# Ledger of designs, part 61: designed miniproteins, single chains, continued (3)

Each design is a single chain, and the fold is of that chain. pLDDT is the mean over its residues in the fold that is shown.

## One batch from the design tools (miniprotein)

Design m10232
Fold by ESMFold2-Fast:
Structure m10232 (fold): chain A 95 residues (1-95)
Amino acid sequence: KEEILKELEKAVQRLIEEVRRDVPNPDLAQAIIGLAEDLLKAVKEGNRREATILYVALQLLVVAADVEGTDPEAVERIRKLVSEIAKLADKALEA
């Protein structure tokens, strides 16, 4: 449904804003942002396989952000946003 895609777009935008503010490594921040944008595109195109691969890559980069010393509270906010994005992506792909 179009409403689920709007909620997914909002969740992706919140993730981009959180990552841009709180991830101190600019290359890592840009990589996370790029994967989130690519995941949104894959979901809009109905590409479940690509969305799954991008989701796994996104989770790995969040682990990298944690290991590189991003603030733990920011990491938890980012993890919650990634989880929300996964749930919304799955719902959008079921439609």
Scores: mean pLDDT 85

Design m10233
Fold by ESMFold2-Fast:
Structure m10233 (fold): chain A 68 residues (1-68)
Amino acid sequence: SVDDEIFALLTELLNAGASEEQVAAFYQELGKIAKEVKEKYGDIHSEEAKKELLERAREVAERVKAEV
């Protein structure tokens, strides 16, 4: 599920030593992405919307992880 994949990304960030500030930044960007995906697809429940949400979430996680 999307929630399981996002939790896995969060776990990777925490294991890499991400700070509370970096985790907060990850969630802030994730919320922004969810809003943009909802505007683009009309919802966040379609398979295409979920795929884009996860792809963009992974990009944010990789960027945050690089800053640790």
Scores: mean pLDDT 81

Design m10234
Fold by ESMFold2-Fast:
Structure m10234 (fold): chain A 82 residues (1-82)
Amino acid sequence: SGEEAAEAAAEAAGRAAEEGGDGREISRAAMEAALRAGRGTEARAAGGGAASGASYAREKGGDGEEIRERAREAAREAARLA
């Protein structure tokens, strides 16, 4: 489901961002997690949203929880719009 994909993608994106991953590493982690938890367009959208949200929060100096919260918000919104 889109919600399951969003939660999985946000966790993976947040972890990759906390570990200092670059944009490709964050995107890959988010997309792989999203596609394991969900399928199709909603899962891909959730992965992309999570990666963007995590990157944004990290650039703003967010901690691990703030990065995950922003990633989750972005992932859910992206999945809803797909």
Scores: mean pLDDT 83

Design m10236
Fold by ESMFold2-Fast:
Structure m10236 (fold): chain A 65 residues (1-65)
Amino acid sequence: MMVGEDKEENIKAAEELKKEAIEAAKAGDKRSAAVKATAAALLYIAAGETEKALEAVQEVNKVEA
């Protein structure tokens, strides 16, 4: 069986950071939102989820728009 333990941890951490980034964006903290969104995107990329990385950045940018 392929053990996706590292992948699951990276995805979970990325989802948590994405939520924090969206909350920061809603609060008007553009810098924290950008930093957290970037960290989430990098973790999604590390997990092989490049489309989710792009979606995370796009969702945060939409809130800031």
Scores: mean pLDDT 77

Design m10237
Fold by ESMFold2-Fast:
Structure m10237 (fold): chain A 93 residues (1-93)
Amino acid sequence: KVEEAKRRAAEAAREMADLFEQAGLTNSAKSLRGIAEDIERAETKQEVTNLAVAASIIAVGAVNQISDPQLQNKVIELAKELIRAADEAAEAL
């Protein structure tokens, strides 16, 4: 359960990174990819929670720079999935 939840959170972060890269937001994409790797390596509730918060801050800061409303909505949905999956992982740790 923990490993599956961590994997879903990391996948959501990587999908957001791909969308940000598509929008030309390469620094935000790089940061989210780093967070995805860190989520997969996280061993404590605090680590997972802190990484989910960091990813959310990046998503909120960058989403308004995306001009395509469909891409914005996809980022918002992926951010929600990341938070849900991270919460599931933290509860199971």
Scores: mean pLDDT 84

Design m10238
Fold by ESMFold2-Fast:
Structure m10238 (fold): chain A 64 residues (1-64)
Amino acid sequence: SELKLAVLKLTLKGTEAAVEILKKGAEEKKETNPEAAAKAEEIVAKDEATVEELRKEIEELEEK
């Protein structure tokens, strides 16, 4: 179970980092490349949903 928790935490960190990079890139590209910004926003929405699921699993495993 510790190995599963470690894997989930690593996956969460990786997904959160990807979301932050994509959010920044999308915001920066809104003025110059709105098509690329829209695609990045779509990926961000999906990855944010994944982050929420991962956080719930980690919280459940860390409960006492």
Scores: mean pLDDT 80

Design m10239
Fold by ESMFold2-Fast:
Structure m10239 (fold): chain A 85 residues (1-85)
Amino acid sequence: SMSKEEIEREIDLALARMRGWLVGRIEDPEEAAREAREAYRALAEQGYSEEALRAAGEAAVAAAPSEEVAEAIRRAYEEVLEEAR
């Protein structure tokens, strides 16, 4: 059975993935990059782990409607990870 700490970690990862997926649905690359930066910075400020931020970025890229949006999101996500270090 999962511990309370493991359950809380899984919930955080699921919430991060959902947030990333929603950002990935934005069709305009510049708007997607802006929303990705804001969303990932908010998650980092709320204390989400690098693992959760990576999960959010991967979910967003997977949801992206085009390669241009996927690249814009990937760039924004990497930028926030560098800022959080």
Scores: mean pLDDT 78

Design m10240
Fold by ESMFold2-Fast:
Structure m10240 (fold): chain A 72 residues (1-72)
Amino acid sequence: GEAAFEEEARRAVELAEEQGLSPEEREILRKGLEAARAGDFETAERYGARLATRGHTEVAQLLGRAIRAAQE
């Protein structure tokens, strides 16, 4: 549901700041969360894959949790 999505989204953003993601990488996360919120799960998953490819696997996992919460 929405509350679970917002909590996982908040955790992803906080971890991205904590791990020092670049502005470009934070923009990838923002777009992924925006796509998930809009119900575009295919696009959201592509942004998650881009973060994982850049080595940000924990942030990508939190985006994945947010995507699952948005699907419920």
Scores: mean pLDDT 88

Design m10241
Fold by ESMFold2-Fast:
Structure m10241 (fold): chain A 68 residues (1-68)
Amino acid sequence: NKELAENQNLAGKLYKKLKDYESAKEYYEQAIKLDPNYSEAWKNLADVYKEMGDYDKAKKYYEKAKEL
């Protein structure tokens, strides 16, 4: 469901602005589960992993976003 994926992505962006990276991560993961081709959600998830210091996962998810 594209609409639900967009809503989850928006929630993730709000939590990221609050520096709540754990909640942001959960919402971006839900967006990707609902729409695996949602490039922006993959990029946003990569940004969160980078902020959390997980550079290996950040790199993998940035590469995934570029493939889409």
Scores: mean pLDDT 87

Design m10242
Fold by ESMFold2-Fast:
Structure m10242 (fold): chain A 56 residues (1-56)
Amino acid sequence: SEMEKEKKLEEIDRLGVQAVLQGLDPEKVREAAERAIKNGYDVELAREELEKLLAE
């Protein structure tokens, strides 16, 4: 549903903000978010990609 997509987008945005605050490059965060959105608003994909980037 549209509301479910909006909630997923909000969570992806929240994860991205947290990653930037933890020192991640905003451009890399944007790329990870775009990939997750194109993959059907995949929140877990966004989380995994951002966690991987934060581990370096």
Scores: mean pLDDT 84

Design m10243
Fold by ESMFold2-Fast:
Structure m10243 (fold): chain A 98 residues (1-98)
Amino acid sequence: SAEELLAEAERLLAEARRALAAGDVARALELLERALELLREALKLAKTEEELERIKKLAEEVLELAREALKLAPKELVKRAIALIFRAIGLILEIELK
């Protein structure tokens, strides 16, 4: 269900924040990428305006944390962080255009 996907995305976001606080950029990016994938799946199942607003809010949190990850990223992770930022923006725009 959309609710189960959203709950799991929220857990992954909380874990990603902890990873960033610990300086583990690679772990944070992995968790954020998984969260964004769950949000894309939730969007396909979303039937209510409230569900769309929740997906958008969590996607905005992915974007915020991905930008923080980019600031801390070693050279090898920069492209991955940038790709995640653009993917999060794309999901937010897809929701706004509905």
Scores: mean pLDDT 90

Design m10244
Fold by ESMFold2-Fast:
Structure m10244 (fold): chain A 58 residues (1-58)
Amino acid sequence: DEALKLAYEVAKRSLQTGQTVDEAAKNAVKEAKLNGLEISMEQAKRMAERAKEELEKE
């Protein structure tokens, strides 16, 4: 769950800077790897989509 939580936070931040879901997912995978965590692109995209939906509710 640490990897998914990190991916969500990175994706949310990327989306807030105007990046796409695909770019946010890419950033999440990259940050997870830098922190010694492993996450797939599919998992990262799911977290990015969730972050986008939550931001749209604001």
Scores: mean pLDDT 81

Design m10245
Fold by ESMFold2-Fast:
Structure m10245 (fold): chain A 77 residues (1-77)
Amino acid sequence: MLEELREKAKKKEAEGDYLGAANYWQLLAQEYLRQKDYEKASEAYLQAAEAFEKAGDLLNAKSLRSLAESLRELAEK
C-alpha cells in the first residue's frame, strides 16, 4: 500500500539511511505514476531527490528534481 511505502521511507530517514529512504520514495512515486497521479508522483520524486542530496548523490538528486518538475507541469494541464 502507498502508506506503507511512505512509512518505510520516513523510517529510513530517521535512521540516517538516506539511500534507503530515496529508494522507498522512488517506489512510491512509481505507484503514483501507475495511477496517473502526476502531482503526488512529483512530490514523491522531490522527497527522493532530497534524500539523495542528504546521501551526497547530487547527480541522482538533480535528475529526480527535473523529473518532478516535468510531472508537476503535466499535472497542471
Scores: mean pLDDT 86

Design m10246
Fold by ESMFold2-Fast:
Structure m10246 (fold): chain A 55 residues (1-55)
Amino acid sequence: SAALEEAERLRALAEEAAATARQYLKDPSLHAAGLVAEAEARRLREEAERLLAEV
């Protein structure tokens, strides 16, 4: 259950990072920051998937 709760939290953080990335990518001056946020969203989602695979 702890792993499931942690995975759920990581997925929520990934969705927030993805939303931030979308906002940044609309601004050409923030494009690099947007790509960093997108990479962070992917990393968090992959971590959540690893935790779920162990349950």
Scores: mean pLDDT 84

Design m10247
Fold by ESMFold2-Fast:
Structure m10247 (fold): chain A 65 residues (1-65)
Amino acid sequence: SMLEEIEKKMKELEEQAKREKDPLVRERLRAAVEGAKLLVKEGRYDDALSVLNFAIKWYEKQKKS
């Protein structure tokens, strides 16, 4: 389900944030998770998934730099 995908992606980003040494990168990952949680509370599941997918793609690019 979409909710299960959202929960999985939030957990993955939270674990990435715990391992991230750059405080600015860590803050951006945590902000994305908190934003997605707010959108889920509002019933905006498509928007929550979009925020998480954008953060995942951004972080993968950040790692390659």
Scores: mean pLDDT 86

Design m10248
Fold by ESMFold2-Fast:
Structure m10248 (fold): chain A 56 residues (1-56)
Amino acid sequence: SEEKKKEREKILKEIADKLNEIGDEIDKAIEEAKKLKEKGKDKLEAFREGLKKHVK
């Protein structure tokens, strides 16, 4: 029946929406990890430059 078909479509859409939401959360976590890595690199570069001033 059309009612059962609509109910099935609602369930499938709800599952798909939840899967997309999880994907978005993973992408955000990756971007935050990249930002943390970039901050670490900046600190390492500052340390390296400081060291170069003492190594002739």
Scores: mean pLDDT 74

Design m10249
Fold by ESMFold2-Fast:
Structure m10249 (fold): chain A 97 residues (1-97)
Amino acid sequence: DLQQKLQEYARKAQEAIDYLIENTKDPELLSTFFTELQNADPDDPESLRAAGERSAAAFRAAGDDELAKVAEELGRALAEMAELKKQIEQLQKLLEK
């Protein structure tokens, strides 16, 4: 169940990334987006969500509300993936001890 949810969010995250790459015509906005993802802590749900929100703010400032929404969705999907990974790790530790 948790592994299936992780795979579902991974698919949603990849779809969001593909959409942003395909539809972001401004290379500076695309660079900002990749920088936010690279600076995010992949193990911290709050860091991932914040990266999505900052990317969305940049897209909104540029006048693109659709790209902003996709960036927010990506941040949420990545945060859910990080949280699910933590839950799986906790369950593994309980089974091993």
Scores: mean pLDDT 82

Design m10250
Fold by ESMFold2-Fast:
Structure m10250 (fold): chain A 60 residues (1-60)
Amino acid sequence: MKIEEIKRLLEHALEQLDYESVEKLANNIVKMARKLFSPEEAEEIEKIVNDYVEKAKERE
């Protein structure tokens, strides 16, 4: 899975899901990234994911 695809998935989730659901999706993405990507790429993905979780929190 490419970083761009992860961003698009999180954009769609942010528009359609509540904060709790976005947070759960985010946690699952980070867990998978740590197993499938290099440590550097996983850290980048985690930062992106955390940005979208913060946006979801602000929408409540």
Scores: mean pLDDT 77

Design m10251
Fold by ESMFold2-Fast:
Structure m10251 (fold): chain A 70 residues (1-70)
Amino acid sequence: SALEASLAAVAAEVPRLVAELEERYRRGELSPEEAFHAALALQILAGAAGDEEAVKRARELAERALRELE
């Protein structure tokens, strides 16, 4: 279906979005709070897509950002 094709296309972008978020946070372009919320959203999307590597990377980023929150 068109919806399934659209969801598959979004799922295919998840690894790239995780890498982009990691780089932006590393460069100081995002606060820890912004990085944490974005990483949680990407972890959910990666899980729905069945992309275990992207889930792991997003989770590690969320844990790093959470440790930097006060």
Scores: mean pLDDT 82

Design m10252
Fold by ESMFold2-Fast:
Formats: structure tokens, C-alpha cells, sequence
Structure m10252 (fold): chain A 71 residues (1-71)
């Protein structure tokens, strides 16, 4: 389904960004997942050419996609 594909893509991107497996990522709490993604994106904000605000927005959107598409 489209929802499953969106979740898989978001998980793969988060896994790559954090340097952990998808299984390890799925074991994180919702709060820990958001905190770790926010920190990682902010740390790379200058390299990515984005603001800290945009980094926080991207982290929230990625987490929301993962959470919204859970069974």
C-alpha cells in the first residue's frame, strides 16, 4: 500500500541518518526517535543548506510519517 511504502522510505532515511538498523530504529520510543532525528538533522543543517527550524520540521514530518502508517 502507499502508506506502507511511505513508512518504509521514512524508516530507511532515518536509519541512514542515524547510522542504526531499521529494527533498532523501530525499537526506539516515539520521544527518543524524534529527539535523535532532530539532533542529527540540526548537526547537519549547515551541510544540508537548511535552517535549524527546517531541520526540526523535517524531523517532525519523518516521525509523523512513521507513526501515522503504523498498523
Amino acid sequence: SAAEVKRRVALAEASRLLGISVAELEALSDEELLARLTEALKARAEELGISDEEAERRARNTVATILANRP
Scores: mean pLDDT 81

Design m10253
Fold by ESMFold2-Fast:
Structure m10253 (fold): chain A 60 residues (1-60)
Amino acid sequence: SPLAERVGRAYVEVKNRHPDGPVPVEELMEKTGLTREEILAAFREVGVDARIENGHLVLV
């Protein structure tokens, strides 16, 4: 989906800034303009189990 493509591209760019740690969800929100719920929904659409812990996106 277009949403999943947008979130995936943003994730790669943000992860490149945080190679040694989890991705800050606020940076994903700022980059995409999406809510936490929309970001989690995008990962779920592509079969990735993701959650937010202590303000960071964690892939399970």
Scores: mean pLDDT 83

Design m10254
Fold by ESMFold2-Fast:
Structure m10254 (fold): chain A 85 residues (1-85)
Amino acid sequence: MTLLEQYGQKLVDKYDTDGDGTLSAEELAKAVKEEVLPGWDLSDEEILEMAEEAVKKFSKDGTLTASQVPLAISYISLKAVRKLR
């Protein structure tokens, strides 16, 4: 397992509320708010919109596997940084 997959799996384990081994956009948004962007001046709605876009971009079935979670987080982080210019 790669370091990125290990990071994704930790987020799945912590934020997967339905126990299916994947993250929905809502679960990903919570993970990003708490683990990736703590203290950033972004609304819950803005983070959820970015999470929904990331899920749509990287997922085929509407949920993210552990290996896809780091890619989604990178995408969201880049969008968040651009908003703070």
Scores: mean pLDDT 77

Design m10255
Fold by ESMFold2-Fast:
Structure m10255 (fold): chain A 69 residues (1-69)
Amino acid sequence: KKKEEFLELLREIKKVVDEEAQTSLDTLIKNLDKIPLENAALAALQIMRKYKVPQELLDRVEEFLKELE
């Protein structure tokens, strides 16, 4: 169910980013079943920082990563 929460979070982020960032996030979503959730969350943070996503959304992904412990 943590994977479902993360998928919804990624969908929310996709609504507020440009087309290039959406493509990177879609690739991550497509591969979500193939990688550990902590690695997916770290990859999402890297994508979000590259495309200068608002800090509020970065904080939400970082909070999700803490919950995986």
Scores: mean pLDDT 80

Design m10256
Fold by ESMFold2-Fast:
Structure m10256 (fold): chain A 60 residues (1-60)
Amino acid sequence: SEEELKKKIKELEEKIKKIGEEVEDAYKNWSFEDYQKKAKEYKEEYEKILEEIEKLKEKL
């Protein structure tokens, strides 16, 4: 349903926000080496979530 799609989009947008917060925390508090590894993982996850949001919005 449209309502279920909107709920899923909102959940994915919340995940993106959380990833941003975790990346900012890592940048401030982690070693450069650990930050680089984590930033790569987060970038890949972020891009996957953005793609999923786009696909769900196309169904609206």
Scores: mean pLDDT 81

Design m10257
Fold by ESMFold2-Fast:
Structure m10257 (fold): chain A 67 residues (1-67)
Amino acid sequence: MPIDDEEIAESFVAMAAAIAALSGLPLEEQKKWVEEFVKKVGKNLGLSEEKTKELKEKAIKILEERA
């Protein structure tokens, strides 16, 4: 199956956002944690800065939608 780095990164971002939301931490702390996580994932997968920013925005949106 063609699993590309983008699909893998999106899966990690979704999981990170879900874990943060279930942590019971304040929303601002959840946002900081997922931003840091996405930066590390993007760096490890060799993603562009633009793609890493897009993934951060997706993670933040998921958290805000669940708040």
Scores: mean pLDDT 74

Design m10259
Fold by ESMFold2-Fast:
Structure m10259 (fold): chain A 81 residues (1-81)
Amino acid sequence: SEAERLFEELRAAGRDLPAAYLEALRLWKEGRRELAERLWALADQAANREAGRPAVPAELEIGSEEGLDAAIAELEAALAQ
């Protein structure tokens, strides 16, 4: 699937699972909700976690549009280190 391809590309580029979660949040913000949910589920599966979790890292909350923007910014900052 397209979500599986994106996840595999992120992993092949030397990116950790946070990069896949970040991409899923970006897809969600762009209105590509189905693809975002699928990518998130694949990332959870690869992390040996239960699939079907909300499109949010355990440490982040996206209860609003502002929350989604904050979650994206936080993951981008973490990946920049």
Scores: mean pLDDT 58

Design m10260
Fold by ESMFold2-Fast:
Structure m10260 (fold): chain A 59 residues (1-59)
Amino acid sequence: VSREELLARAEEARARGLEAAARGDKETAQHYFLEAYLLFESLGEHERAAEVAALASTL
C-alpha cells in the first residue's frame, strides 16, 4: 500500500467522520475520526492527526 493511498484513506475517514458529526451521529463520527487519527499518526502527519483529535473532542 502506497503512502498516497493511505493518505487518501485517512482523508476519506476524516470526511466520513465530519458527515456523521454534522447529522449528530457521534458514535459513527468517533469511529471515523479514530481511524483518520491512527492513519495520519502512522504516516507522520502529526498536524493533521492533531486536527482530527480536536474535531473528535468537540463531539
Scores: mean pLDDT 85

Design m10261
Fold by ESMFold2-Fast:
Structure m10261 (fold): chain A 120 residues (1-120)
Amino acid sequence: SLTLTESGGGTYKEGSSATLTGKMTGPLKNVLSVSWFRQRPGEPKVLVAELTVGGLVDYAPEVAGRATISYDWEKGTSTLNLSNLRVEDTAVYYIQAVYIGEDGRAETAWGAGTELTVVA
């Protein structure tokens, strides 16, 4: 199975930049997409950025122009760069991957989450 871990959380100043990193281990050749989600207090988990094996990239409107997603398909490492941080960027951030499992069906793997806190 695919295993995901996140790093790069912590406390950041408003107006600074943060880089969140996700590491995958397992069947990397079976990965179809890598996405970053966030969950703010009192809100549902929402998509922040997505990158597909076909090269399509999508960003949530709230972070468009401030977020950049990357993925190294060989190493299984994704980064989410968030620039010009706002207090409302405070959330738990999750890496997610969609991949083809051993049964030939699409499966979803999630990281455990990394907390990002932005202070004024």
Scores: mean pLDDT 89

Design m10262
Fold by ESMFold2-Fast:
Structure m10262 (fold): chain A 71 residues (1-71)
Amino acid sequence: SAEELLKKAEEAEKKGDYWTAFVYYAQALSLDPDSPRAVELARRGAESARKMGNQVSADAFEKRAAELEAR
């Protein structure tokens, strides 16, 4: 479920495993894009990508967060 993926993302983030955190945040957002947490998931995914030095993925997720917030 999206909730299980979020838990895995948060566990990876606490360990400093930003790649695994990014993947799980992205999967959680994909499973439930209309979730009340969708903006938060997109922003957390962006931060994980940024910490990895993946600016392209970070920018894509920031754009998605802005689009979701504008709804």
Scores: mean pLDDT 82

Design m10263
Fold by ESMFold2-Fast:
Structure m10263 (fold): chain A 65 residues (1-65)
Amino acid sequence: LGGLAKIALAVLEGFEAGLSLEEIAEKVAEIYKEYTGTEPNLENIKETIEKDREEIIARGKRARA
């Protein structure tokens, strides 16, 4: 899986498991760091997840199909 597919799947699974937005953002940050070697801003990740939630969930569903 590419980095974006792994991120989308982590967000989907996080929401399904009842994780907080903070916990989901931390998982996304770990994946981002693996792929880019750069420490991401957690607040920016949270804002993106809230703004693009439906699109990210749809991508996560496609990633596990």
Scores: mean pLDDT 80

Design m10264
Fold by ESMFold2-Fast:
Structure m10264 (fold): chain A 50 residues (1-50)
Amino acid sequence: SLPSIKLEKPTTDLEELQKIAKEKFGVEKARVDGEATTLVKVGDEVYGLS
C-alpha cells in the first residue's frame, strides 16, 4: 500500500495540503480535486482524496 495519512479536518486549500505534504512526506508537489480527507504519496507527489 502507498504511504498515506488521514487529515484531522477535510480541506480544499491546496496551499495547506502542500504544507502538510512537505511536513509529513518531504514532498513539495500536492494535487487535489475538491475536498481532501486523506493524503496519499505517489512517487514525488501527494494526492488529496475524499
Scores: mean pLDDT 80

Design m10265
Fold by ESMFold2-Fast:
Structure m10265 (fold): chain A 50 residues (1-50)
Amino acid sequence: DELARLSLAERFAILDERARKERWSPEETRRAYVRAVAEAIRRIGDQIDA
């Protein structure tokens, strides 16, 4: 739970830096965040179900 939250925070930091360097639009950045969240949830679910 908390570990997943930390991972998500790290991913957001990486995405923010990437968005800045690559000049992503707000929409592109938002999609990247949504994808990061979805992937984090999927990963956690897989580990819980296993």
Scores: mean pLDDT 69

Design m10266
Fold by ESMFold2-Fast:
Structure m10266 (fold): chain A 62 residues (1-62)
Amino acid sequence: MEDLEKGKEAFEKKDYETAAKYFKKAAEQGNREAVELLVKALSKLKKSKEALDVLKEAGQRQ
């Protein structure tokens, strides 16, 4: 359950990228609760870093 707790700590700090990483590890170890938390973290990431990276690249263009 160490990975699950680490994921929850990262999620509370709004570090959804780290949270998703730990929740993936916990889910792979058979923790079903981690699957639900992983989905939540990935949902947050879609609105955060990935969106920012897309906007930055589009603004820079090529």
Scores: mean pLDDT 70

Design m10267
Fold by ESMFold2-Fast:
Structure m10267 (fold): chain A 56 residues (1-56)
Amino acid sequence: MKEEVIKLAKKLVEEGLSPDEAVNRAAQEVYRRRGDELSKEELVQAAVAAMEELEK
């Protein structure tokens, strides 16, 4: 889940998206796939984790 958002965000940054844009897109894709399994809290936490990874 968090790992999935992080991996997708990194891939999108490599494709030329800004970190903010990449994280937002990655979170939306994971939410689309796992909507019923994810709370809003889990989604926000995953997006924050992905942003922190991209800022390193």
Scores: mean pLDDT 77

Design m10268
Fold by ESMFold2-Fast:
Structure m10268 (fold): chain A 110 residues (1-110)
Amino acid sequence: DLKKKAEELIKLAEKEEKEGNLYLASHLYNEAGVLYFEAKDYESAIEAYEKALELDPENYIAWNNLGKAYFEQEDYEKAIEAYKKALELNPNYVEAKENLEKAEKKLEEK
């Protein structure tokens, strides 16, 4: 069960955060977000990615993942913001650039 595994990672992340292991906590929140995303629970994925980014705001992978979750919710403006953040941190991040172009095209179609 992807959601149960994600919930277990959230509990572990909360424990690590409370112990001051912020980098590990950020990594675990991002992993939980990926599992929520695979379960199509985009709201929980967004919450997990936002927690990861509070602890490590330079994690361009988590910014791209946040954008993908907003894209699936059809919040293309929020997706674009997140992808732009990923590209500000890593200008050579091909996936984020492709995702940005796709999200911008979706706004033109609305």
Scores: mean pLDDT 90

Design m10269
Fold by ESMFold2-Fast:
Structure m10269 (fold): chain A 87 residues (1-87)
Amino acid sequence: AFTKEQYLTSIEAFTEAGKAEEALKIFEKMLKDGIEPDAKMYLYVGKAYYLLGEYEKAVEYLEKALELDPNNEEAKKLLKEVKEKLE
């Protein structure tokens, strides 16, 4: 079975490569394996939804990232950009 760190590394790698759907499939498998997401996982899931144009989902997951890590500047910046797409 994959560790939490291996799931995070995979989600990050696929999201940064623009393979957003693959990143989200890995995230779904992690949840089915009973692993609780951390702030960094929520940040990359939010990025993946943003890449797919799923802006409402991107907001949801970026807000979850900021609930766990309120000082994450990358999450704050991306959340602002995503909200501008919804206006």
Scores: mean pLDDT 86

